# Designed miniproteins, single chains, continued (4), part 87

Each design is a single chain, and the fold is of that chain. pLDDT is the mean over its residues in the fold that is shown.

## One batch from the design tools (miniprotein)

Design m15007
Fold by ESMFold2-Fast:
Structure m15007 (fold): chain A 76 residues (1-76)
Amino acid sequence: MHVVRVVREDGSEVDVEVDENMSLEELLKKLEELGIRPGGLGGIELGVMKLTGEPDPVRFAEATAKGQRLEAEIAK
């Protein structure tokens, strides 16, 4: 169990629980329900995982959160 804080399109923060046994598809569905779309680092990691065939939902969630944080810091 891992908790990742992500930002929705409206700027609100939400904590997402990610299990190591969670499928990448289940995580993507959960993020879509929360109004979160992978972009930047998250989008790149998703692409790499699709090419390698070794999905890591925790890594993907962390990359998405890190990308959002970096974008927020650069935006000003």
Scores: mean pLDDT 68

Design m15008
Fold by ESMFold2-Fast:
Structure m15008 (fold): chain A 73 residues (1-73)
Amino acid sequence: MEITEDDLRLMEAELLYAMGVFLAKKGEYEEALELLDKAEELLKSTKPSPEVEHQLELVREEKEKVKKKLEES
């Protein structure tokens, strides 16, 4: 089994999402948003799949939460 570039992009986006969520929980909202934006960019450039679609939804939901915190903090 050979890992494709799309597999690598999905894995990188999942890692960036996890790091973004971690930073958001610590109150590092600007840094969290930067990582979440990069995750969304990678997912948008990745071959469409149910896994990519699901991860993109998670990233977008977290971005909205972080943006709300930045606007109100």
Scores: mean pLDDT 83

Design m15009
Fold by ESMFold2-Fast:
Structure m15009 (fold): chain A 70 residues (1-70)
Amino acid sequence: MKEEIEKLRAEAEENRAKADAAVAREKALLAKNPRLSWEEIREVMETLARHAVTAGVNRLLAEKLEKKME
């Protein structure tokens, strides 16, 4: 059981790291495109950041549920 919980946590952390990397990469690509207004770039960046934050919140909720199961 403990080993399964540790595996789920590791997978959640890995998924979050991938999401953070994707956000950083996308921001760099958007900055390279001068045709987009700053407002448009900001909206896209905010949307990507919200997705990364949501993944983090879901991970923390899963961890709390796992701890209750022990």
Scores: mean pLDDT 66

Design m15010
Fold by ESMFold2-Fast:
Structure m15010 (fold): chain A 100 residues (1-100)
Amino acid sequence: IDFEAEFETLVEAAEETIRELEELAAEIEAAVAAGDKERARELVKRAVVLISAASILKTAVLWEGEKAGREKEAEEVAARLEEAIRRLEEAVRRAEEFIA
């Protein structure tokens, strides 16, 4: 079993997921700024799914990082995932207030 190769694959997935979280947060903020309630509602639905998937990935990164002996790198990637999740959650909260 190659925990190092598995960890590297998860880090690549995490980097891609961070970009997706950031892009979706920006799209939500743009929809709110444009007054597009229908678009904001659709993006919120997508955000809930992505936040859930990203949270699972964060747990996997930390576990595989420990097994690969790369805990510090895993903690740094997990912290960046957590920050991106938090920012998307904040954008979702603002959008929900807007579409209420």
Scores: mean pLDDT 89

Design m15011
Fold by ESMFold2-Fast:
Structure m15011 (fold): chain A 82 residues (1-82)
Amino acid sequence: LAAAVEAARPQAEQYLADFKKKMLELGASEEEAERAEELLREALEVGYRALVNGELPVEEALAINEKKVEEVGKIAKEALER
């Protein structure tokens, strides 16, 4: 599992970069795009801590990341609606 998560890191970084570019293309401000990217990066870090380091239960990490994903969705919705 740890090795699989490490192998996915370059793909995760590419995903974050592509996501930020897409947010800007959709009309999000640079601050909104950066905040959304940072929230997703934090979600990846929380998942990494749970799955690789065993620092917190997976259920706890899922709850934390659900809130972060909801915030990202809120930022994206507000950008799209303007």
Scores: mean pLDDT 76

Design m15012
Fold by ESMFold2-Fast:
Structure m15012 (fold): chain A 78 residues (1-78)
Amino acid sequence: SLQDEILELLRQRKIGEAIELIVNAKLSDEEIREIFERAEKEGILKDPENLYKLVLLMKEGLSIEEAEKILLREHLAK
């Protein structure tokens, strides 16, 4: 399944490829959350919340680089 393909990419630490697949597949925010919750439960991801926020920004049309800069600024502002 698409979910299993994304989880396998995450397990292999191919984070960029996993994100591109999620964005290109036009998954809902709920579907993305379920995938990352499963990845956390299976020990695949250490920080699913940061990756979830990154993917949501990319769904809004930001590049990976733009999304990472926003998340870094938010982290430094706290």
Scores: mean pLDDT 79

Design m15013
Fold by ESMFold2-Fast:
Structure m15013 (fold): chain A 108 residues (1-108)
Amino acid sequence: SVVVTQAPETRAGEGGLALAEATARGATFDDLSWERQRADGTVVPLIVRGESADPRYDGRVGVAADGERFTLAIGPATREDEGVYYAVSTAESPPVRGPGTRLTVVPA
């Protein structure tokens, strides 16, 4: 069974680099997606197969993998990027969503 874990919180300065980290056992880079929770509680795709799925993040978002560890990077971070980010493993069915990482963006 795939287990997805996430750091519960992360913090970035405005204009800096925000990092959300997840561990997903048995998942590859292509199996891991990232989703963002909007202010209304709706969860929407952010990264699918290593590529941005949200035009507002194009050129500002990237993903990296190191074994079973996965990192979402947002840079430069804006105050509008605050919210919850979910790692989702599609390595098995149904997909397994992690507990989420809350990003706080502080003034520079």
Scores: mean pLDDT 82

Design m15014
Fold by ESMFold2-Fast:
Structure m15014 (fold): chain A 96 residues (1-96)
Amino acid sequence: GPPNVLPEFNSLEELIEAIRKALESEVSKEELFNIASAAAGKLVEESKTESPEKKEEIDKLVVELLRAAGEGDKETLKEKLKKALEKLEEILKSKK
């Protein structure tokens, strides 16, 4: 897609693969921010069907991820994206 378009992910699996690829390769800060925003949005959507305890954990992770994206530290953002990846993978496994 065009370089300045927010990525659209039609499935949880597509988003998980995009996050893995971004963490394994050298990506721009803008691309990393866009992936973090997509991950936060997906976590919020998935939290709607989770238990109150799981929803609280997801909500905290979303806040941390968006804060890291706003602060502009690429390494902190990658660390929070790794945590988001783990949570999204847990959610995907629970649906199987």
Scores: mean pLDDT 76

Design m15015
Fold by ESMFold2-Fast:
Structure m15015 (fold): chain A 61 residues (1-61)
Amino acid sequence: IDLRERLTMVPGVDEALADRLLATFGSEAALRAASPATIAARVPGVDPALAARIKRFLHAK
């Protein structure tokens, strides 16, 4: 429900990028299932390093 706000907590992710991530994958489960390479390839403005950071944040305790 608050996935957009959680994504903006990742360094390098602003509100516009969080909106693009949600538009591309639609859910937290889809983002968790995607590889960093898939995220970087499908979302404009995300390089592989930022994709890896997003994945680490989603899997953080």
Scores: mean pLDDT 77

Design m15016
Fold by ESMFold2-Fast:
Structure m15016 (fold): chain A 62 residues (1-62)
Amino acid sequence: SVEELVAEINAEAKKLLQELLAQGMSLEEAQAAAIAYKDAKLAEHGIDGEAFERAQVAALLS
């Protein structure tokens, strides 16, 4: 489902953030990289901003 895919992409982005911080990247740079990764992955799967917001709300309420 879109909700499961969004959750998986968010988990991967969080893992990337932690790895970059562990490598000595600044918090601002690591956050920017993690956000870019997430946005690119969502775009690859055809998930737009509205679909992402709906999936986030559905996952939170489920």
Scores: mean pLDDT 77

Design m15017
Fold by ESMFold2-Fast:
Order: sequence, then C-alpha cells, then structure tokens
Structure m15017 (fold): chain A 62 residues (1-62)
Amino acid sequence: SVDSYREEIPEEEIDEMAERIKNETDPNKAASLYAALGVWAAAATPESRERFVEKLREINAA
C-alpha cells in the first residue's frame, strides 16, 4: 500500500465531528456532517479510516 500524500485527519477532528453528528437534532445538518466525514475518510490514512468506521458504528447504535 502507498500512504504517501495521504491527508492526515486528526483523530480529534473525527471524534468531534462524530460527536456533533450524534448531538445534532436537525437531520439535514447531521447528513451534511456525515457526508463530510465520509469524504475525509476516503482521503485519510488507514488509521483515520478505522476511526471513522468506529464512529459510524457508534452513531448508528445511538
């Protein structure tokens, strides 16, 4: 695998984004944040992507 030139998305940003999605009561705003997280994860390192998957699981469980 080649992880050169991958964008590093801080785990803190992923966590904060997921927390905001979870606490967002407006489904339109939540959907926009969710889509943004997906785009970030697509460009991210494997570690950031795993974090994203874990946060998706958390959001879906809530």
Scores: mean pLDDT 66

Design m15018
Fold by ESMFold2-Fast:
Structure m15018 (fold): chain A 62 residues (1-62)
Amino acid sequence: DEELRRALERYGFEIGDEPLVDQLLREYERHPHFFEMLGLGRADLYDPEKVLAALERALRGE
């Protein structure tokens, strides 16, 4: 999902040419607290729409 890639790049993530789920799982292992602040658990990372919605809410200051 290109929208999810753009949202992650706005947070300073370096998005490569690998599947987004694999990148999100790796980032969760390194920074689980970041995702918990967004209201996301590890299982939620398999739902790109939930991840995108959480990032967009945070970018809006909600």
Scores: mean pLDDT 76

Design m15019
Fold by ESMFold2-Fast:
Structure m15019 (fold): chain A 83 residues (1-83)
Amino acid sequence: SRKEKLLEAIETAIRAVMLALQGDFEEARKLLEELRSRYGDDPEVRELVRLAEEGIEAAKKGDYVSAIGVLLRLIGEKIDLEL
């Protein structure tokens, strides 16, 4: 279903940002590439990928406050979708 697809996309985006916060930037990028390849035609999935990419770039620059801010936004999207 659409809800299941968006939940999978959000959970993947959360995992990618968490990996970036741990310094695993290549694995984070790979997860987002796989997500874009699978669901990249969906504008909501593209926005989730964009948000996760913003978080990864912040983490790469040592801006952990911004990276954590992105993570919290993605968690909020997941909670909202599950309601």
Scores: mean pLDDT 86

Design m15020
Fold by ESMFold2-Fast:
Structure m15020 (fold): chain A 85 residues (1-85)
Amino acid sequence: MEREERERRERRERAERALEEARRELREAEELSKTLSPREAASRISAASIRVVGAEFEGELRERAREKIREEAEREEERRRLEEL
C-alpha cells in the first residue's frame, strides 16, 4: 500500500534530517569554541554532543520501528493469502 510506504519513507527521512541538524549544531559549537571562554565552549559542546547522541538513538529506534511495521505488513498479507485458500 502506498500510504504505508510513504510513512516508512517519511520516518526515515525525518530521522536522517534530525541527525544532520544535530551534527551541524555540534560543528557550530566546535567553531564557536574558538571565540568563547573555555567554560562556555565546554557547555555548548556538551549540549550539542548530547543532541547528536539523542538524534542517533532516535534514528536507530525509527529504523527498528520501520522494520517491525514491514514485518507486520508481510505477516498480514501472508495471513490474507492463506485465508483465500
Scores: mean pLDDT 65

Design m15021
Fold by ESMFold2-Fast:
Structure m15021 (fold): chain A 100 residues (1-100)
Amino acid sequence: MEEEFRKAVEEFLDLLSKGKGTITKEELRAFMRTLAPALSDEEIDALFARFDKDGDGTITVEELYDFLREELRGTFPDASDEDIYRGGIARIEEAKEALS
């Protein structure tokens, strides 16, 4: 499950980034709108700023992967790692369909 989750995140971010391997704030907003529609633009901007350590306006795949893993764990603290990864994959697939 962990490898499948990582691959799903990488494939989705490659789709959003058009193969650049990094995502912009606008691309993150589009992603988070489908994955977590309850988040405001201001909340997404705060998340972006937290992970954009270099202030260059981009987030790496690894940074977003770590964030999503931590968010799912925080939302479902009693869930197994397998359940977290399975849930994450399902959310990413839903987001891909919503963007198509």
Scores: mean pLDDT 70

Design m15022
Fold by ESMFold2-Fast:
Structure m15022 (fold): chain A 66 residues (1-66)
Amino acid sequence: KPLTYEQAKRALEAMRALGPLTPVQLKVAKHELSKHATPEQQKIINAAKTTEDLLAALEALIEATK
């Protein structure tokens, strides 16, 4: 299933509320998002190495799907 605008926005809001993720939390978040992502979106998500990179990736995906 493709990652929807709604799913990406909710993930972005949740991560902003949690603040900087631990390496384990970052891996879990990337894995969960990848379950609902297209292969193209999954590559963008999995390329993120930090919480900031993942937030930027989600924001870019949200903007691209408007």
Scores: mean pLDDT 73

Design m15023
Fold by ESMFold2-Fast:
Structure m15023 (fold): chain A 97 residues (1-97)
Amino acid sequence: MTLEEQLRRYIAEASRHEENGDYEKAVEAYEKAVQLAEKIDPGRVATLYMRLADAYWKLGDKEKALEAYDKAIEVFEKLGRPEMAETLRARKEELEK
């Protein structure tokens, strides 16, 4: 299995667990996907942190969800996508209300 195939498998596994309401396993799979993407596909890191944040939020771990949103915002800013970073800040602010 290539690293790219492994990344796709982690993302597919996480998505399947989300669909089944198994947010603990979805979080575990997204954490593995993020770690691998940081090494082989940095452009996916922000989107994976967004999905990890959503999974943490549904799991009830609001603190970790907000931390994952902050990481996604940071990565979008580093990628030169300030509009996406601002969209996520607005989403984070609504979730904190």
Scores: mean pLDDT 84

Design m15024
Fold by ESMFold2-Fast:
Structure m15024 (fold): chain A 92 residues (1-92)
Amino acid sequence: SKVEELVERFRRLAERVRNGEDVQQVVDELEKILKENSISVIEEAFRELERRDPEAALALAPVLFLLLDRIKDPEKRKFVEDLVLRLLGRIP
């Protein structure tokens, strides 16, 4: 399923962030994923990631924040803004 593929891609990107890899390369890959997929598919994949691996989802929040200025589609930008706020609201 496309959703399952994206969940695994997001988990791998979260691991790359935790391993201290080049953040700009992770931002570039997230930008590509967001351009190649619809908001509905991306939202479903992030909801599944948040359910299965909330720490991985939270690890992506800073990268998603850095991505905001690179998103030209207003609907996708608002989606990512709302996603970042939702993820940050889970910090204890």
Scores: mean pLDDT 83

Design m15025
Fold by ESMFold2-Fast:
Structure m15025 (fold): chain A 62 residues (1-62)
Amino acid sequence: AAAEAAAGDRGTASMKRVLEARKQFEEGNWDLPPELWRALATIYEVEGKDDEAKKARELAEK
């Protein structure tokens, strides 16, 4: 199911985990759980990084 939560995101701790995944992804290290990749893909998509978002989504679909 698709969920769009754009208003006042909650769970700051989860955002920190995704930011770490983003750094790992940029360094070419993809050894992270699929859940983080799915969240990261959403963030990249919102930022307009379509290529990065596609790659993260691919990792999340494992």
Scores: mean pLDDT 67

Design m15026
Fold by ESMFold2-Fast:
Structure m15026 (fold): chain A 77 residues (1-77)
Amino acid sequence: TERAELQARAAELYAAGDTRGAVELAAELFRRGLLELGVSEALAREAQAELLAVADDPEALAEVAERFGARAAAELA
């Protein structure tokens, strides 16, 4: 599965100390996940951009992911 391959690659980058590369792949996976659920391309791209903007802050990453997850759920309802 492409998702499993990207997740494994993100984990490898993180283990290698490439935190930025790992977050880039995680943000792309999040964007793809939102699009697969039927979320708008605009919201999915905004989510990816916001995750990349806070790549160095794991607490901010969690907050951004939660906020966009909630917005996606509202859009899909």
Scores: mean pLDDT 82

Design m15027
Fold by ESMFold2-Fast:
Structure m15027 (fold): chain A 97 residues (1-97)
Amino acid sequence: LVREAKDAVAAGEYEKALRLVEELAERRDFDGLRALAGSLYADKRYDMLERLLEILRKHGLEDLAEEVERLLKEMERYETLSDEERARLEAERRKRR
């Protein structure tokens, strides 16, 4: 099921992937949902992570929903850094290493 959901995302079969996520949430498969969230995070699929968060909250999986929301905030924070701010942080990191 988790593998099928990941394969569906990779194939661009988003409707199928969301249906499989609903099934994972209904089954309370926390490890499967975390694995899928991690894959979506690695692929920078913000839209899919938002949809996953909605499904988790619909099914009352608040702890896991909070984990996914944290991933979304981390991605948003990184994307809001300007090129100058990122270069500045990298320069500071190099000096303090």
Scores: mean pLDDT 71

Design m15028
Fold by ESMFold2-Fast:
Structure m15028 (fold): chain A 68 residues (1-68)
Amino acid sequence: ELSREEKIEQLKSLALTVLRTLLAEGYSREEALKLVEEHVRKEAKKLNLSEEDIEKILEEARKIAEEL
């Protein structure tokens, strides 16, 4: 089974992939981040991650979105 740290890194990778895809499809930054949050929260439920872990993943996605 994946460690907590590996689960966080997996969801960070997922969040970035979804973010880049949505931005490429013409979604606004705000719309893309909303959809990324929905995807991350859904997958985090399967992985039994805490709200603190989810916020850590979303914070990274928000930082990268500002750079794009």
Scores: mean pLDDT 82

Design m15029
Fold by ESMFold2-Fast:
Structure m15029 (fold): chain A 95 residues (1-95)
Amino acid sequence: SREEEIKERAKLFVELYKKDKEVALKLIEELLEHPNVEVRIETIEVMKEALKLDPSLVPDLVPIFHLLDDPDERVREEGKKLLELALSLDPSVKE
């Protein structure tokens, strides 16, 4: 299913992030700027699952703020949900 594919991609991304943070973050930045709307949407879905697996990703996902200015309404809405999830997982927001 699509949900299983997204979860597997999230797991692979977290493994890449732990092995090579710079490469993982550059890949996400490139995918979030991809000309295909569906690629940007799927990348956001993968990031939501990745944050649930490893909340330490939160401070490195600064590029997600650019999603709020995306020309596509669906990308902006999904980006807002990703940002809300990231803020809910960062305990420093309460301090």
Scores: mean pLDDT 79

Design m15030
Fold by ESMFold2-Fast:
Structure m15030 (fold): chain A 89 residues (1-89)
Amino acid sequence: MEVAEELIEKLGPEKAIENLIVALGVLGLEKLKKEVEERIKEMKEKGVPLEDILEELVEWLEEKAEEIDEKLDEIVLKRLSKEEVEELL
């Protein structure tokens, strides 16, 4: 087993990922939440460290944010329902 100091350091990225998933759920971004969870699963199966997973997720979400921004423009202009918004995000 790893020493306590190493566990404390490793809890940082784990907690950050957990908080991200919770935040996406609270915001009602269920489709994006599922995509994040599947991305994490794929990277864990490949043996990627949690810190590297967090970095990759941030980069992926930044790229995804540009796509979401375009979809938000459509939502604002068309006044879509909450259900239609959830399908787009």
Scores: mean pLDDT 64

Design m15031
Fold by ESMFold2-Fast:
Parts: sequence; structure tokens; C-alpha cells
Structure m15031 (fold): chain A 73 residues (1-73)
Amino acid sequence: SLEEKKKQEVEERREIVHKVSLEVQRINERTGGDLRKIAEELRKKAEESKDPFVRELYERQARVVELAADERR
């Protein structure tokens, strides 16, 4: 049914958000918390993403990290 497809899409989006969050955490750990490097890697993940939803998640995180990096200059 259409509602079962919608429920599956919501579940898939939740899994995507979780995977993106884990990737962001790994980037943060790998870069030692270097906000500029984190932002650059997040931007690359966004540009390489074929899924608009995944791209938007990485773009939002990149913007937040970029603003934080600018404040620490």
C-alpha cells in the first residue's frame, strides 16, 4: 500500500541519518576535531552524494562546522 511505502521511506531516511551521523563522527575523530578539515570533508561528501537527502544532511553539517571554524579564527 501507499502507506506501507511511506513508512518504509521514513525508516530508510532514519537509517540514512544514522549512517551520516556515524560518518560525521568518524570524520571528526580522524581529523582530531580540526573544524576546517571536517568542513572540507563534509563538503566533499555532499558533492559526491547522488541522494539529495544525503547531500542536504552533509551540506547542513558543513555549514555549521564552517561557522564554528570562522568563530575560532
Scores: mean pLDDT 82

Design m15032
Fold by ESMFold2-Fast:
Structure m15032 (fold): chain A 80 residues (1-80)
Amino acid sequence: TKEEIEKLIKEAERLSIQAQIYVSTKSPDEELRTVVGRMRGIRRRIEELGESSDEEYQEKIRKVIESLDYLMRQVNKVMA
C-alpha cells in the first residue's frame, strides 16, 4: 500500500542518518557493514513494492534508491 511505501521511505531516511553518524564518529567496520546490510534490505523492499505503485511514488522511490546507493558507496569507501 502507499502507506507501507511511505513507512519504508521514512525508515530509509532514518538509516541514512544513522549511517552518516557512524561515518562521522568513525564507527568500527562491523557496525558500518551492519548498517549497509540494513540499507540493502530496505532498498530491495522499496524496489519490490515500487513496481506496483503510482507514477508519483515511482519518482519518489527512484530518488530514495539513488540516495541509499550514494550513502552505501560512501560507507564502503570509509571501510576501504
Scores: mean pLDDT 79

Design m15033
Fold by ESMFold2-Fast:
Structure m15033 (fold): chain A 79 residues (1-79)
Amino acid sequence: SAMEHEELLLDSFEGLLEMLLSVAKLAKRNGKPFDVDKALKVLEKSLENFEKTVKNPELVSRAKEIVEKTKEELKKIAK
């Protein structure tokens, strides 16, 4: 169903953001540079694409919350 497809998209979106945080943490741990400003732009673009694709307002709200949390964690991890 459309609902099941949109929930799968949210799960995939969450996984993508978790991977991005893991990469940022790994870079910091290894003393490697990480471009946080580029990562923030990727998050903004990904959220815009999610909002264009997913129509369920509850899932869009959850995606926005996850993006906001991810942005704050990225800012703390790397500059």
Scores: mean pLDDT 84

Design m15034
Fold by ESMFold2-Fast:
Structure m15034 (fold): chain A 99 residues (1-99)
Amino acid sequence: MEPYSEEELEAMKEAIKKVEIHLGRDEEEVEKELEENEEAIRKEAPERLKKVEEFLKNSTDPELQKAAELYLLLLKGRNVEEAIRLRDELAKKSEELRA
């Protein structure tokens, strides 16, 4: 199978975009970088993992936390389907704890 389907790439771009904007990057810059350097972003995975893990520790926004969790799973295994499933499962548990 190809490395990423169109749907998988869109899900990954959305997660990366949300996290990177909140890490202080410009939205247009991130979008351009994702289009031009998808391979380079994956190549930098160890450094990105640390940055996203730190973001998760400091974030209080549940939606951003979900995006960061998805981004981490994608960086570790690139399994978008499994990452989405795990994220949704965690979100359901969080909703039960808060409501």
Scores: mean pLDDT 57

Design m15035
Fold by ESMFold2-Fast:
Structure m15035 (fold): chain A 83 residues (1-83)
Amino acid sequence: VERALEEARRAIRELGRVDPRSAALFQRALDAILRGDLQRGSILGTSGVMVAMAHSVETGDERPTRLALRALRKLEELIEAVE
């Protein structure tokens, strides 16, 4: 669990260097998951991906989308680890 949590935090931190708006949604998703609110976590994580995708479309920079999809994967791994 500790490893999955650290990997999720790292992915969100890396995303924040490129897309702080998306990273803020993923941080809220992580906080919700840690409180046991998986539905809110899922909605916020999906919202983070959408914000990052919009950023990538507007700028031509693929990094926001790539890093957001990685953050989503790490949150999913964390959920599986706490089950």
Scores: mean pLDDT 86

Design m15036
Fold by ESMFold2-Fast:
Structure m15036 (fold): chain A 100 residues (1-100)
Amino acid sequence: ELSSLSPEEQKELLEFMIEVAELLIELVEALLNQDRERAYETIRRLIDLYASVEPELDVEAMLARALAQVDAILNGNVKDEDLQKQLEELKKVLEELKKL
């Protein structure tokens, strides 16, 4: 329950959620454009962001797994239609978060 958090904790959580949503949008756009380098850079930024709030995270293992998933998507394991739908939903989530 967001209402159980202090105003400062709510602000920190909101800023974190906005940054995650922005990076996920950038990742999906990179995947749609078949820009592997940009997708890899975005994954590294996402993992760094998660590591900032979860210091026990195995960054190396998570990075290796995430990069393998990016390669699988770029090789056609996910339809562009599904990626485009995900992009639209992420942009909608970001817009709603920015209104809070």
Scores: mean pLDDT 80

Design m15037
Fold by ESMFold2-Fast:
Structure m15037 (fold): chain A 61 residues (1-61)
Amino acid sequence: MQIITFRPGYTPDDIADAIKALGGDIISYDPATRSATITTLSDSDIATLMQSPAVASISAA
């Protein structure tokens, strides 16, 4: 699994369509940390998500 941390003012809804298009799913979201846990994506798919202004970082869970 991987953890996406969002920039302030952004939520999983801002990238939900992009995650789904890459074959990923959002498992959980914690608004206190602005972090979503997602299913494991490839390094190229992670690079694609990192192009979003909503994404601050993506790390291994």
Scores: mean pLDDT 82

Design m15038
Fold by ESMFold2-Fast:
Structure m15038 (fold): chain A 63 residues (1-63)
Amino acid sequence: GEKEERAAEVARRVAELGGQSEEDIEEGVEKAKIPEGAEGIAQAAAHGAKELGDEELAKEAAE
């Protein structure tokens, strides 16, 4: 649904900023599409974005 799609997009952006490989990015996106995983992925992405100094991306991941 909408939450899963958004979690996948945020996870992909955080992975790209962290220098992840394209394969790792694809795995992260697939995990974010799982309903049970979507909220956890969003929280992890928000934490990663804060560590990278991107406060706006962190807010996007939390919402």
Scores: mean pLDDT 63

Design m15039
Fold by ESMFold2-Fast:
Structure m15039 (fold): chain A 77 residues (1-77)
Amino acid sequence: MEELKKKIVELLNESTDRGLATDIGKEMGRAMMEISRLGDNEISEIAFKMLDEVQKNKDDAAAVRKAVEEGQKKILE
């Protein structure tokens, strides 16, 4: 389980490194597909809720990064 959490956090960090809110949103979509393949439904639910928040704020890069950071914190719990 710990390895799965680390893998998911890494995917999310790579997504936020794209810079602009729109680009982050697109990369988050790709990361969510990979997260779903890892097979943990509880962690996937947290990640999908975070993606929904990212899409809601896709024009605000700071809000997008904040949503991802909060989601990563919940996943690491």
Scores: mean pLDDT 68

Design m15040
Fold by ESMFold2-Fast:
Structure m15040 (fold): chain A 68 residues (1-68)
Amino acid sequence: SVEEEFEKLLEEARELIEEIAKISPAVARVGERDLEELERLSETDVEGALERLKRFIESMKKTLEELK
């Protein structure tokens, strides 16, 4: 289901934020806040939240690569 896919990607996003936190705690804190907003959005629009979460994960992967 969309809800199950969202939960799986949410966990992946949290793992990426943990990796970023080891290099830049400040950047990780911003990511944590953005992720909380996506969690809130999922309560009213889970499909829209899922699409945004996919883009967020792509953005976090790029951020992690830039911080290396």
Scores: mean pLDDT 86

Design m15041
Fold by ESMFold2-Fast:
Structure m15041 (fold): chain A 70 residues (1-70)
Amino acid sequence: SALDELRALLDELVARGKISEAEAREILALVEAGRFDEAERLLVRLYLQGKISAEEASRLGRLIREIAAE
């Protein structure tokens, strides 16, 4: 599922030291609560902080939008 893919990508980013476990949990909690706009705003913030690449932010955003469309 898109949610499983989102979790896997967030876990990979944590394992690579790019984001914290707390940041990954916040994104997942926002998505699971249906707060998709807030989740996407957090991705933009992580990108602007240099924590994730444009490609990673784009992939995460696409997964969040796919989940929102369900």
Scores: mean pLDDT 88

Design m15042
Fold by ESMFold2-Fast:
Structure m15042 (fold): chain A 66 residues (1-66)
Amino acid sequence: MGEALSEAHAEVKRAEALGAEHPEYAKEIRDKAGELFLKAAASRDEEEARKYAEELKAFVDEAEAR
């Protein structure tokens, strides 16, 4: 697994933890995090995967700040 995918996976775990703490938003958080992770996994190269991993991190950081 590439470095970007490992970072994206860590952010998916953070999103899962946030969803567990806020069940009412769990579906929204899971769907968005899953979408970005799948885009990273389907990326043609490490640079493209890193862009989606960074988007996923930004999304989780914003959700956690709510």
Scores: mean pLDDT 78

